# Designed miniproteins, single chains, part 41

Each design is a single chain, and the fold is of that chain. pLDDT is the mean over its residues in the fold that is shown.

## One batch from the design tools (miniprotein)

Design m1484
Fold by ESMFold2-Fast:
Structure m1484 (fold): chain A 62 residues (1-62)
Amino acid sequence: MKILAKAVEDYVAKEKDELSLKKGDEVEIEEIVDSDYVKAKSLKTGKEGKIFKKYLEKLKEL
């Protein structure tokens, strides 16, 4: 099941596999990695990467 989520604040990727987001950017959560991280695709940039769940607000299930 895929989830549409929104960034609640700006985040700049610190590692190669992380996703940079601006507050309000929408992402599709593709995979739950662990208790802290998901893999998501930015709908604005098309880039995929790892992001902390705490920076995302769930909008709807896809």
Scores: mean pLDDT 79

Design m1485
Fold by ESMFold2-Fast:
Structure m1485 (fold): chain A 74 residues (1-74)
Amino acid sequence: MEEKLKERAKELLRRARELRRRVLEEAPEEEREELLERLERAEELARKVLEAIEKGEATPENTYLPIAEAEELL
């Protein structure tokens, strides 16, 4: 289970990086700030999941729920 969550978190970070590039290139200025904040939140959640797994502190509350939230933000 944790290995799949780790891969999901890594994939989210990769997708967020690509989406950030597209937002900077294509998004209207009025939407750009909100989209970038959403991407930053998703990246923060994914990194926290990876950190919890790497430290052996993983629980459903600090892995599954944050990763699902990050996926919804993208």
Scores: mean pLDDT 80

Design m1486
Fold by ESMFold2-Fast:
Structure m1486 (fold): chain A 97 residues (1-97)
Amino acid sequence: ALEEMKRLAEELYPEVRAELERELAGVVSEGQIEAAARYAAWLATTLVMEGVPREEAVRRALEEARRLALSKSETELVAYAVGAEIRGIGVAIDKEL
């Protein structure tokens, strides 16, 4: 479960990053886009693990990441991304127990 979750997050990252870059390039920094995309990839992965269909999970994660990218600094976005990864790992561990 944990390795499958990490693989899904890595698979989703370029997809969510491309979408955020398309919408926010020139509006926020590259670092903000990168951190927001990492947040979106892990949030979407967690939602999929909780039973949300992939397309719906990605849509919800992108909406939240876009909102955060426009309102938060790069440092704050990195903290959100790390938090999303930690929460996702916790969900994967609970599913194995």
Scores: mean pLDDT 84

Design m1487
Fold by ESMFold2-Fast:
Order: sequence, then structure tokens, then C-alpha cells
Structure m1487 (fold): chain A 87 residues (1-87)
Amino acid sequence: RLEELERRIEEIEREIEELERELKRLEEEIRRIERELAETEDPERRRRLLEEQMELGVREVDLAVRITVLRRERRRLLEEKRRLLEE
């Protein structure tokens, strides 16, 4: 039980780390688009940048929610591990 619990915690931690890296890259891309939007007056380019920003924003929210759910699960498993070690 304890070994399986530790393995599951490791798997979740790796998944969180991967999603956090994706989120960071996505946030950097969003900032780049915001900068380009501030500098461009071309309506077609501006429209494309806004569409891309909206799509990235949706992905950012999805990643943030997934990370939150996994962090909650990790915390639950860590508490379970702690209880097993207290016996």
C-alpha cells in the first residue's frame, strides 16, 4: 500500500511539473501576443492576434484547472501517506 501510494504521488508530481511547464510557455506566448497587439495598427494582423490570444486564454484556464485538481489529489495522497506513517 505505502509503496503504491508513493508511486502514485510521484506520477502526479511528474504530471503537475509537465503541465506547469506548458502553462509557463503558454503565459510567455500570451505576453508576446499582448506586446505585438500594442505595436500593430494593421486590422487583419490585429484580428489574427486577438483570435490567437483568445484561444491561448482558453487553454491557459484549462491547464490551470487541471493543475489545481492534480495538486488537490497530491495533497490528499500525501495526507494519507502521513497517516500510514503515524501508526
Scores: mean pLDDT 85

Design m1488
Fold by ESMFold2-Fast:
Structure m1488 (fold): chain A 63 residues (1-63)
Amino acid sequence: MLSDEQVEYFLRLLAQGFSPREAAKLVREKFNLKETEDEILVKFAKWGADNPELVDELVKKSL
């Protein structure tokens, strides 16, 4: 499961102009995740699809 901190960091990187792949790489490095960049991207895509209200809330927190 993705932590709120991991999601907030990912959304903050996207807001700064990083591509989703670059943002996933930076999340992986910051949190020392075992998953590949592609696996992390899939997790964020799945999380966003399942949690549209939380996406809006966390985007506001990341700004």
Scores: mean pLDDT 73

Design m1489
Fold by ESMFold2-Fast:
Structure m1489 (fold): chain A 82 residues (1-82)
Amino acid sequence: SLEELIKELEKRYEASKDLYEKALLLYLMARAYIKLGDLEKAKEYFEKAIELVREAIEDEKEREETVEAIKRELEKLLEEAK
C-alpha cells in the first residue's frame, strides 16, 4: 500500500546520513502523497526535497537543472489532480 511505502521511506530517510539520498526519499514520499490525494503534504515534501538538493549538489548548473526538474514535476502532478 502507499501508506506502507511512505512509512518505509520515512524510516530510510531517518536512517540515512547522505543528503542526496535524503532528497531522493523526500521526492519519492511527495509522489506517494500525490497518489494518496494529499496535495498539501506532497507540496511540502517536494519543497523539502528541493531544499536538500540545493545543499547536496555543489555544481550550480546541475543543482539548478535538478531543482527545475522537480518543480516541473510538481506543477504537472498538481494539474493532473484537478
Scores: mean pLDDT 82

Design m1490
Fold by ESMFold2-Fast:
Structure m1490 (fold): chain A 97 residues (1-97)
Amino acid sequence: MSNIKFEPAPLTPEAERLLQKAVEAAKNGDAETAIRYLIEAARVLGNPTTVLAGAIALVFVKKGDDPKEALRFIARAAEQSGNTPLARAAKEAADAV
């Protein structure tokens, strides 16, 4: 079908590794590193909505805002853009901080 002009990149081992690193950083209490890994995974997966949400969340966490809510914001953006692996990893990171 030639009317499909954009599709998300397939889940690659590189993207899966980045999502795993995001969750592990969150378990270690490092929300900034978790958000950075989620942004990189979103770039690899071709999800600009989650890249933007991650950048906004990173600014809020650096200002001292709640990292759990910042990660939930990323999860919601990933879910609304149809990227289920990103949404799951962001939710797991939010639950781990």
Scores: mean pLDDT 81

Design m1491
Fold by ESMFold2-Fast:
Structure m1491 (fold): chain A 72 residues (1-72)
Amino acid sequence: TNTGNALAYIAAGENAYDAGDWERAKEYFDKGRELASKSPDKETLLAELDKVKDDMDKKYKSQTLAAQLAAS
């Protein structure tokens, strides 16, 4: 389904981001957003995508801080 496919792409994007493959993460998130916009559950899916993006930004900041603390 479009809903299931959108969620799968969002999850794949987060996994790619965690692996440091930001180009692939962007591609997966773009596909997830496209499928979400075509889904009858678009509001829920777009909210999930926004949440994943926010969580990603928080992870990036936390990881950067942890790396700085480990280096000091």
Scores: mean pLDDT 73

Design m1492
Fold by ESMFold2-Fast:
Structure m1492 (fold): chain A 73 residues (1-73)
Amino acid sequence: MEKIAEEIARLLEQAKAALEAGDAEAAIAHLERAAALARSAIDAEAAELGLDPEDVRAALDAHLAGLIAAIRA
């Protein structure tokens, strides 16, 4: 999990840099890659926290959709 969390953080930093450079599509691509890595780890992490992995994935998907909409607006 820790190594995946570090990679997700790196992708989020790349998304921020792309957004600051005015490249919204590159920022979205980095966010989508970060979300894919997060989804791959959700089942294990949700079990550790006593959460339903479906609920955690739904929350992640909703948050990502909101960020993408905000970037494109």
Scores: mean pLDDT 74

Design m1493
Fold by ESMFold2-Fast:
Structure m1493 (fold): chain A 61 residues (1-61)
Amino acid sequence: MEKAEELAKKAVEAANAGDLETASKYLEQAAKEAGVPEAAQAVIELVKKAVDLGRPVPAFG
């Protein structure tokens, strides 16, 4: 979980910087590293926050 958490944090920072491509890469890595549905839900929440910033959401499911 710690590695997945680090990757999720980097994804949030990239999304806040407006770099959705980098954010998507970190989100995929976080989900893969954790291998659990709880991590996938955290990834989805980060994507929703990016949408609230007026950005399009790629389909991650």
Scores: mean pLDDT 64

Design m1494
Fold by ESMFold2-Fast:
Structure m1494 (fold): chain A 59 residues (1-59)
Amino acid sequence: SGDDLAERVAKNMADSGFSPEETYRVALSAARSLGLSDEQAKKVGEQAAKINEQLRKQK
């Protein structure tokens, strides 16, 4: 699902030190490559960026 994709991308990007903005772009591209619609891809990107931001604020 898009939620699973968003979580996986967010965790991988956070572990590598990438920003929420970078995570958004990577997740959006990954969702599009999997054949998701533009609207679904944007939602995956937004969710991944949000998860990345939360992981970075872990204190």
Scores: mean pLDDT 82

Design m1495
Fold by ESMFold2-Fast:
Structure m1495 (fold): chain A 74 residues (1-74)
Amino acid sequence: MGLQASLKLFEERAKEAEEAGDTKEQSMYLTGMGLTYYSLGDYQKAVEYFQQALSLDPSNLFAQKGLAEAQAKL
């Protein structure tokens, strides 16, 4: 499966977490979307998803690291 399949999976899981009210889990899946866009070279979208993940869970170290790395590419 390609990166588009990963995006769809993370989007579906993020929606499930949102419906469950699990902001920590939703932040994790949004981080997965950010990492996927980073792998695609879409650094602007990666930044947007990492920022969304951090808005839900400011302690998410993977989103913090991903945001810094994506911003360095802009």
Scores: mean pLDDT 85

Design m1496
Fold by ESMFold2-Fast:
Structure m1496 (fold): chain A 56 residues (1-56)
Amino acid sequence: MENLQRQLGDVSRQLKKTMIELFKAKAAGDEEKVKELTEKVKELTGQKNALIRQLA
């Protein structure tokens, strides 16, 4: 089913965007934003890994 492949693509794009924002927040010294984005990266990484397992 193609839906899982689309979801994997969407999650991968969101993860890339969130990681870029995390690097920017670290450079700015925004401790609160760093915490928020670090949790988001963990969530998206978990979702990506789950989708990869379903596609295997």
Scores: mean pLDDT 81

Design m1497
Fold by ESMFold2-Fast:
Structure m1497 (fold): chain A 91 residues (1-91)
Amino acid sequence: AEEEARELLTKLMNSDDLDVQIAAALVAMEDALYDRIAEKSPDPAKARAEGYRRVAEIVERLLKELDVSPEQKELFERAIEAYRAAADALA
């Protein structure tokens, strides 16, 4: 699930739209930060699940503010679903 989300973000980072590239890169950075925080948590699985839910929420907020193509919107929506699935698998 998280591997699928990261693959989708990589596709978005290779888009021809600079705003989409930056948004996808920022999401990837937040994902990496929450993974690092979870590693130091007393309950890493719970912390990682919470992190994935927070990343999904960030993607939702960015998508509301971005002017994206239908294809880019589908990739972002699939990334949201993949992060939520990753969180559910850990909880």
Scores: mean pLDDT 83

Design m1498
Fold by ESMFold2-Fast:
Structure m1498 (fold): chain A 62 residues (1-62)
Amino acid sequence: SRAEEYRELFRRIAEQASKLPDPELARAVTLIAGAVLSNIARQKGDEEAAREIERELEEFLK
């Protein structure tokens, strides 16, 4: 599984998104990134990576 690589990439995207001046746009970019990354992981058969991204996204939404 590439779960650690996906988690690291998601965290980098979330960090960059947090620097956007519009909080709503920052949230939208992070949600889109999480959805895209989890979908790509699932399409590649990497369910562990998909679940890890979903977990990180849930924590971000708290």
Scores: mean pLDDT 83

Design m1499
Fold by ESMFold2-Fast:
Structure m1499 (fold): chain A 79 residues (1-79)
Amino acid sequence: MSSAQRVAKAALLARAAAAPPVGDGGALLRFPGLPEPVGVDAEALAEPAAELAEKASKGEISEGELVEGLRALAERHRV
């Protein structure tokens, strides 16, 4: 497994394991550099996060771009 795939998987697993769903489909995500977990719409985040992981696995984006993309998605889909 590539480093980018491991980062994406870790972010998604952190979402799944860090907290139960918040409201209807919500979840908490933890990212490096953020002081606290971000509440997100887990359903809305899942597909874009999977697309970023797929692009990273194909070498279309860097590991840093993957992490930044996941953080931006978490902020965009905040609950």
Scores: mean pLDDT 60

Design m1500
Fold by ESMFold2-Fast:
Structure m1500 (fold): chain A 81 residues (1-81)
Amino acid sequence: MTLLDDDGEPLSPELDAQARAQAAELLRGLADKAAEAGVPEELVERLRALADRVAALAPGDYAGLEELDREAQALGDEIAA
């Protein structure tokens, strides 16, 4: 996920930090639900690791966000398979 606002512009530092915190919370919630659904522990741990990495990114690190988004897509595809 590349962090853009609704107008397609990069987020301000405050909005960027809030969006990353919310994205990390969503990934942690997804990991908890995946664990409850019986998804393999290794995939759940990868979701939690992605959430921690998203939360740790500096504001404006969009390259890091794109890398994590790519990993999240691949992990989602593996869980869906």
Scores: mean pLDDT 72

Design m1501
Fold by ESMFold2-Fast:
Formats: C-alpha cells, sequence, structure tokens
Structure m1501 (fold): chain A 92 residues (1-92)
C-alpha cells in the first residue's frame, strides 16, 4: 500500500473545512483507495492522508482530492507530499 499527504491552505476555517471534506470525498471515490484521514492542523490549514492499494491508485486519489479542494471557494493552495515529515515541514 502507498500513502500520499495533501496540505490544503485556505483563507479561513470555513473554507479549510469545506476543502478538506470535498478532498476526502473525492479521494474515497477513487478505485483502490483504502483509507482517507483528514484533520485541521490550524484554522486555515488542513492535512489529508490517502492510503491506497498501490502508487497509481494513490496518485489518482491525490489528484482527485486536489482538484476537488481547489474548486472550493477560499482554497488558496494544495500541495502533495510523499511523506508526513515533508508535509509538516511545509506547514511550519
Amino acid sequence: METLYLVITAENEEAARAALEAAAEAASKVEGTVKVTSELVSPTVGLLAITAKDKEAAEKAAKAAAEAALKVPGTLDVKIFNSIEEAFQYIQ
């Protein structure tokens, strides 16, 4: 199994929460997605972890999640990382 991490930055907490919810739902609909976890790490920054059966499924789920998040009004940026350590370095 492969895991990818998305850091979603938004203008405010409402936008960050909406972007996380949209991203998590989009990722969960991709064939081969095993687990999706989402958390607000700050009021304007969300972290999404996508675990999938293989790298191809993880990349498809991450792309779908990023596209869904970017469609939410107030989403400023989405970054995809291969490790949780890199995601946390970006957040800090």
Scores: mean pLDDT 87

Design m1502
Fold by ESMFold2-Fast:
Structure m1502 (fold): chain A 80 residues (1-80)
Amino acid sequence: SLIEKAEELEKKALELEKQAKEAKKAGDYKKAADLLREAARLYEEAGKLYIEAGDVLRGIGLILRGIGLEFDADLVEKQA
């Protein structure tokens, strides 16, 4: 289902976001930025699928989270 696909993408995005935080702590800013951008893409795709499935508020929330991570990635990349 659309919801199951969205949940899988959201779960993958959460893991990438966690990996990005660990990379940042290790001083690997390039890796952290790349992981944040990949997490952002997955959150935005998950959000889109939630909207298509009728869960509009959750979908919008994930799209906004993805956009926020894109800004975070740009800031982190400037540290590299």
Scores: mean pLDDT 89

Design m1503
Fold by ESMFold2-Fast:
Structure m1503 (fold): chain A 78 residues (1-78)
Amino acid sequence: MEEEKRKKAIEYLNKAKEALQSGDYETAVEYAKKAIEAGKDDPVLKASAYNLLARAYTRMGDKEKAQEALDKAIEAAK
């Protein structure tokens, strides 16, 4: 697989983690979504991105979106 796409997914994951740690949950959601798109061909990166998305939604109080993201993380890990 193309190294460039994997590198982009990792960069977006790191930015999402930093945003989550700083309490910028909206920014964490945006970068997690970008990581999902860039990491489509990598089940581990995709699952990690959905897990970050779920954590961001949980911190924002959106239980429905958090559950949807968790379900997608489980599907990606299969």
Scores: mean pLDDT 82

Design m1504
Fold by ESMFold2-Fast:
Structure m1504 (fold): chain A 83 residues (1-83)
Amino acid sequence: MEHALRALEALEAGDYEKALEYARRALEEAEPGSVTRALALGALAGALYGLGRLEEARAYHAEAAALLEASREEAERLGEELE
């Protein structure tokens, strides 16, 4: 989680090189399907976008969005079971 948050901080500061480094470390350490992985993929996409690497940025952003959507579906399913 820490590396993903540091990557987001670097993005806000406009330090795309550091954002890329932290995002890659967060991605390597994150469990498949985790929120940390989604954040790491999003930060990686943001850093690549800032560097003008648009095709790579789009690919990672799409993967992050898919993970977030899967989490939303699981939350809705839990809500249905409570009804």
Scores: mean pLDDT 74

Design m1505
Fold by ESMFold2-Fast:
Structure m1505 (fold): chain A 70 residues (1-70)
Amino acid sequence: SLKEEVDRIYKEARERLAAATTPQQVRDTLQEASFKLSEIKEKATSKEEIDYIVQKMRELAAEARRKLAA
């Protein structure tokens, strides 16, 4: 399902952000995850699906900002 695909990308991105040791690795991880989630968003057919994807994108961006601030 779309949700399972989103959840997989989100989990993989969070694990990569946690493991990142350089600002560039954080930025590359966020860009890759954002690209993949944007592609899934284009396939979304409901507001609920779009909102879910946008929320996951925002959560990843917030995590990346925290990692960069440390």
Scores: mean pLDDT 86

Design m1506
Fold by ESMFold2-Fast:
Structure m1506 (fold): chain A 84 residues (1-84)
Amino acid sequence: MNKLVSLLTAALLVLSTVSEKVPEALEAVMKAAKAFEEGDLEAAIKYLEEALKLLEENKEKIPENVYKAAKELIEEVIELLKKL
């Protein structure tokens, strides 16, 4: 639980640095965090997968290190949610 919340928070912080370029990715992770708080794990996973798609579609607008960090954090959160 604490690790999952920490990873979600880290993903939100990383995405906030590029929110002017890909605001939809930040919004998707925020929606995933809210769904997780409400116990809707299926919705949380869907929003995180949406965020990954938005990052991939906009990867040329994002510094490579930020893209990689956000992708790895979101993928780890999805893996942890699927184990619940």
Scores: mean pLDDT 84

Design m1507
Fold by ESMFold2-Fast:
Structure m1507 (fold): chain A 97 residues (1-97)
Amino acid sequence: ADTVRALLDDVLALARKYGTPEQVAAVERAIASLYEALDRLQAGDKEAIDEVLRALHELIRASAPIKSVELTNKVVALALTVVGEIIEYEDFGRPIT
C-alpha cells in the first residue's frame, strides 16, 4: 500500500513537471479515481477490483500524451505493483473471488 502511494506521488510530480495544465488535470482525475477504487477494495468491496483496473487504465491513458521516459517508467512500475497486489489478494485471500 505504501509503495502504491509513493508511486502515485511520483507520477503526479512528474506529470506536473512535464505535462500541460490539461494533461496534469487528467492525471489528477485518474489518480483520484484510483484512490477511490483502492479505498473501496481495502474496505472489502470485491467488486472494486474491476474499478481499480479501470482507473489504472485511465491513468495510463491520461499519462501517455506526456512525453517523459521518467513518467512512463513510474506509471509502468505503478501498474505492475497494483496488478501484483490484486493477484496476491485473489490467489491468497480467496475470500475476494
Scores: mean pLDDT 79

Design m1508
Fold by ESMFold2-Fast:
Structure m1508 (fold): chain A 73 residues (1-73)
Amino acid sequence: MIEELPEEVAEAAIRAAEANLKKAEAAAKAGDISKAASYLSAARILAALVRNMGREEAAERLLKRADELEKKM
């Protein structure tokens, strides 16, 4: 089984989701709500992939941050 490749992909997806959340926060703070929503959507998709990879705690943390950002937009 290629166990290490799925784990590496999950870590990359987590980092990508975190990066998109930071970009969404920066865009929202700058008043670019459409760009913020786009990055937020990308972060949510990546969080779903992370969950499918078995990283439930990380996915829940990412989705919680995304929900908090959306409430502030």
Scores: mean pLDDT 82

Design m1509
Fold by ESMFold2-Fast:
Structure m1509 (fold): chain A 89 residues (1-89)
Amino acid sequence: PKLVFTKSMSFKEILEKLKELNPSISLTMDEIEERIRAGELSKEELGGWIALLLNLAEKAEHQEALDILSQIPDKASKEQLAEALLQVR
C-alpha cells in the first residue's frame, strides 16, 4: 500500500500511520525510494521518515541503522537522503 503524508504532519502522526502498516515496513521503504526518485517527497517528509527510522532502530536495538542515519547532514539534499535510506534498508 502507498502512504500519503502532508508536510504539516508531526513525526508522531507519521509514526502512528506507519505503525498501522506494520509489518509492511519494508514496503514503505520501497515507496519512499520511488517517491524520492520521482520528486514526490519533500525535504520535510523525508525528515519525518528519518525520524521514524531512528525511532524504529532504537526500539529494535539497531545501532548500525542509527550510525548510518547520523551521517546525514542537517542540510541534506534529496539525493543524500535517498542514499542514506537505501543504506538503512
Scores: mean pLDDT 51

Design m1510
Fold by ESMFold2-Fast:
Structure m1510 (fold): chain A 67 residues (1-67)
Amino acid sequence: MENEIEKAVAQIVALVPDTARPVAAKAARDYLEGKISLEEARQRMREAGLTDEQVEAAVAVIEKAKS
């Protein structure tokens, strides 16, 4: 479980700009740990300056990790 979360976080970090990596990684981890909703994770990533395409790419990784 924790290993799958870290794997998903690493994949998301590779998909986003350096400046947004800490926020994207934290949003993904918080969602996968059940601390926030998927919509809250999307909102946090957008607030960090990610494009809609980058947010949806990160969400696809998160959803696959949850499965």
Scores: mean pLDDT 79

Design m1511
Fold by ESMFold2-Fast:
Structure m1511 (fold): chain A 68 residues (1-68)
Amino acid sequence: MSEATLEAEILLALARMALAIGDNELAIRLATEALRLAKEAGDEATAREALEVLREAGASEAELRRLE
C-alpha cells in the first residue's frame, strides 16, 4: 500500500472512534484529513467512508460539496 492510503485508513478509524464517543468536532477534523489523503492516493473506498463519517458528524452541505 502507499503510505498515503495507510495514513488515510488510520485517520478514518480514528474519526470513527471520535464519532462513537460523541466528539463530532474531532470526527470532522480527522475524517476531512482522511478524505484528503484518500483522494491523493486514489482510494475511492476510503474516501466514500470518510464522507459518510463527515455526514454523520454534522459537517455542512457546503463543506461536503467542496470536499467531493
Scores: mean pLDDT 78

Design m1512
Fold by ESMFold2-Fast:
Structure m1512 (fold): chain A 62 residues (1-62)
Amino acid sequence: SLAEEIVEEGRRAGLSPEEIRAKLAGAMRAALLTGEISEEEAEEQLRLGEELVRELERELKE
């Protein structure tokens, strides 16, 4: 999914969880504005992305 791709790219680039969240939000906004995704899909992707970032934060602390 788009959210999974963005989170994995951010992780590989060494971005912080906050930076990954910012990229995720920006990408979803861009996709919504271009009609690439629906509002429902954008909400689902943001929810998935937040879960993935939370898992990353947990891993970084341990």
Scores: mean pLDDT 81

Design m1513
Fold by ESMFold2-Fast:
Structure m1513 (fold): chain A 62 residues (1-62)
Amino acid sequence: GLEEVNELGRQAREAYEAGDLETALELLEKLIEESKTIEDPSLRTAVIGAARKAKEEVEKLL
């Protein structure tokens, strides 16, 4: 749910800021999957879109 999505997002950001790109990537993948459970279609689309962009940026650095 949303609480799990928010927690995964926080952990992914912390990993990214620490330079742990592999952990950030794994957390972003989990975030995208968990975001599919968001009932609000607009919020779901926005969160998935943002997470996919973040994942692509992290993958570019690997």
Scores: mean pLDDT 84

Design m1514
Fold by ESMFold2-Fast:
Structure m1514 (fold): chain A 64 residues (1-64)
Amino acid sequence: SVDKNADNGIKGATNMDPKLSSDVTKVLNDTKNKSKKQTVDQAQQNIGQVGSDQFKKINDNISK
């Protein structure tokens, strides 16, 4: 699984550039609305360097 590497990259990017976390939040929310059953991996590919918290929110909401 590459989840750990992605999380590390996202955390680093978010901590250094908060502007990026704003953009990733939109991508994650858009993915959530489009695909309740589809996976978040498409969003993960687009956000590989951004907002670990936002990424987890989408993943958690899909799991619910």
Scores: mean pLDDT 57

Design m1515
Fold by ESMFold2-Fast:
Structure m1515 (fold): chain A 56 residues (1-56)
Amino acid sequence: KDELKRQAQLYERAAQVALEAAELNSDNKEIKEGLLEVARKFREQSEQLRAEYEAL
């Protein structure tokens, strides 16, 4: 349980960092879109892990 909660928090932070990196790279559309996609995937993983540990 604790491990899943910790991983969920790490993915949430990683998503935040990716969003900030996307804003810093706004001049490059390809890089910005890639980082936004990575942030969305990290957010999805965090939400999935939260649902899993809450169900345990």
Scores: mean pLDDT 80

Design m1516
Fold by ESMFold2-Fast:
Structure m1516 (fold): chain A 74 residues (1-74)
Amino acid sequence: EEVEKLKKELEELKKELAEAEAELAKAEEELKKLEADPNAKKEELLEAKEELGVAALRVAVLRVVIEKLEKKLS
């Protein structure tokens, strides 16, 4: 019962990780575009860096949770 629940959670978390990695890639691309734009405001760059940081943290947290669940299922 618990093992089946953890397997379902692991599958859903892997889907969330794929989505989070895609969002991180988009955030990285947007920041690079702003950094290349000489007319970009400092406030816009700071906001983009903050969004990148949040996206990177989400990916890192999901990877840790997935690793812990995989160890429990191994």
Scores: mean pLDDT 83

Design m1517
Fold by ESMFold2-Fast:
Structure m1517 (fold): chain A 71 residues (1-71)
Amino acid sequence: KQQAADDAVSQLAAVRGADPAFTAELRKLRDEGKYEEIAKLARELHDFYEAQGRTPLAELARQAAEDAEKA
């Protein structure tokens, strides 16, 4: 459970180039057990990057959503 949440945060942070503010927000959501919110954010980023043709970032966001849903 916790490992899946940690993996989701790491993957989603990487999608944004490890932006400190975004990473801090993800860690806060993880610590509060708001995994559904992390999954929603990951799906939104997947759709955003998929629309831009940035397939590697879209795939990373998809993986983050799956890991957050498993948490």
Scores: mean pLDDT 80

Design m1518
Fold by ESMFold2-Fast:
Structure m1518 (fold): chain A 83 residues (1-83)
Amino acid sequence: MEALEEALKFLERLAKESKDPEVQKTLIQAIKEAKRLIDEGKLETALNTLVMALRRIAPKSPYPDELNELAEKVLEELKKLQE
């Protein structure tokens, strides 16, 4: 859960600082959806939603390597929950 919280905080910062309105909009929507899924107890779906959003925005962001690395960390958390 700590990696999930770290990812959400990073995405919230990136959304606030983003100069691309499409990247900002995608991040805000993904954060809202993930938080809603977490509240519903659907943690695996929330993590998958974040991975998909991170991969979608990575090539359009100023930090593609950081976003891809973060997506890999979220995917590892998802794998741990499936065990």
Scores: mean pLDDT 75

Design m1519
Fold by ESMFold2-Fast:
Structure m1519 (fold): chain A 71 residues (1-71)
Amino acid sequence: GVIEYVKKGIEAVKKGDYESAIEYLTKALVLAQKEGNDEAVEYLQKGIRAVKEGDSESAIEYAEKALEAAK
């Protein structure tokens, strides 16, 4: 579900594997959109953008906020 993909995305960011991080966070985003979780969608979009910009700290922060919103 959303939670499992966000957790995998966070671990990928921590490892510097930005390609895998984008893949996992994008899968989480698609699921959050299908579930109508607008808060998780917003944080996942911000997290993915931070990964693409090389901002690991902001990416982890937004992904953790998405994780809490998905609970």
Scores: mean pLDDT 90

Design m1520
Fold by ESMFold2-Fast:
Structure m1520 (fold): chain A 76 residues (1-76)
Amino acid sequence: LEEEVKRLVEEAEEAAKKGDGKEAAELYRQAGELAFQNGDYDTAAKLYGKAAEAGEGKLKEESLRLAHEVAQTYSE
């Protein structure tokens, strides 16, 4: 992972441990977008998936759709 992606993932994990699911979801999503821009589609799909797990409601649905789209388009 790029250093920026790794930093965001660490921040997201800390937010999740503190019970801040919405903050964790946002950070995972940002990390996923950076991975996608860097051409690391497998990592991007994984991080969008983690954002969906940490999020709720519409935020969860949006992150899940992104993970599915990236996985279907670039991993298959």
Scores: mean pLDDT 76

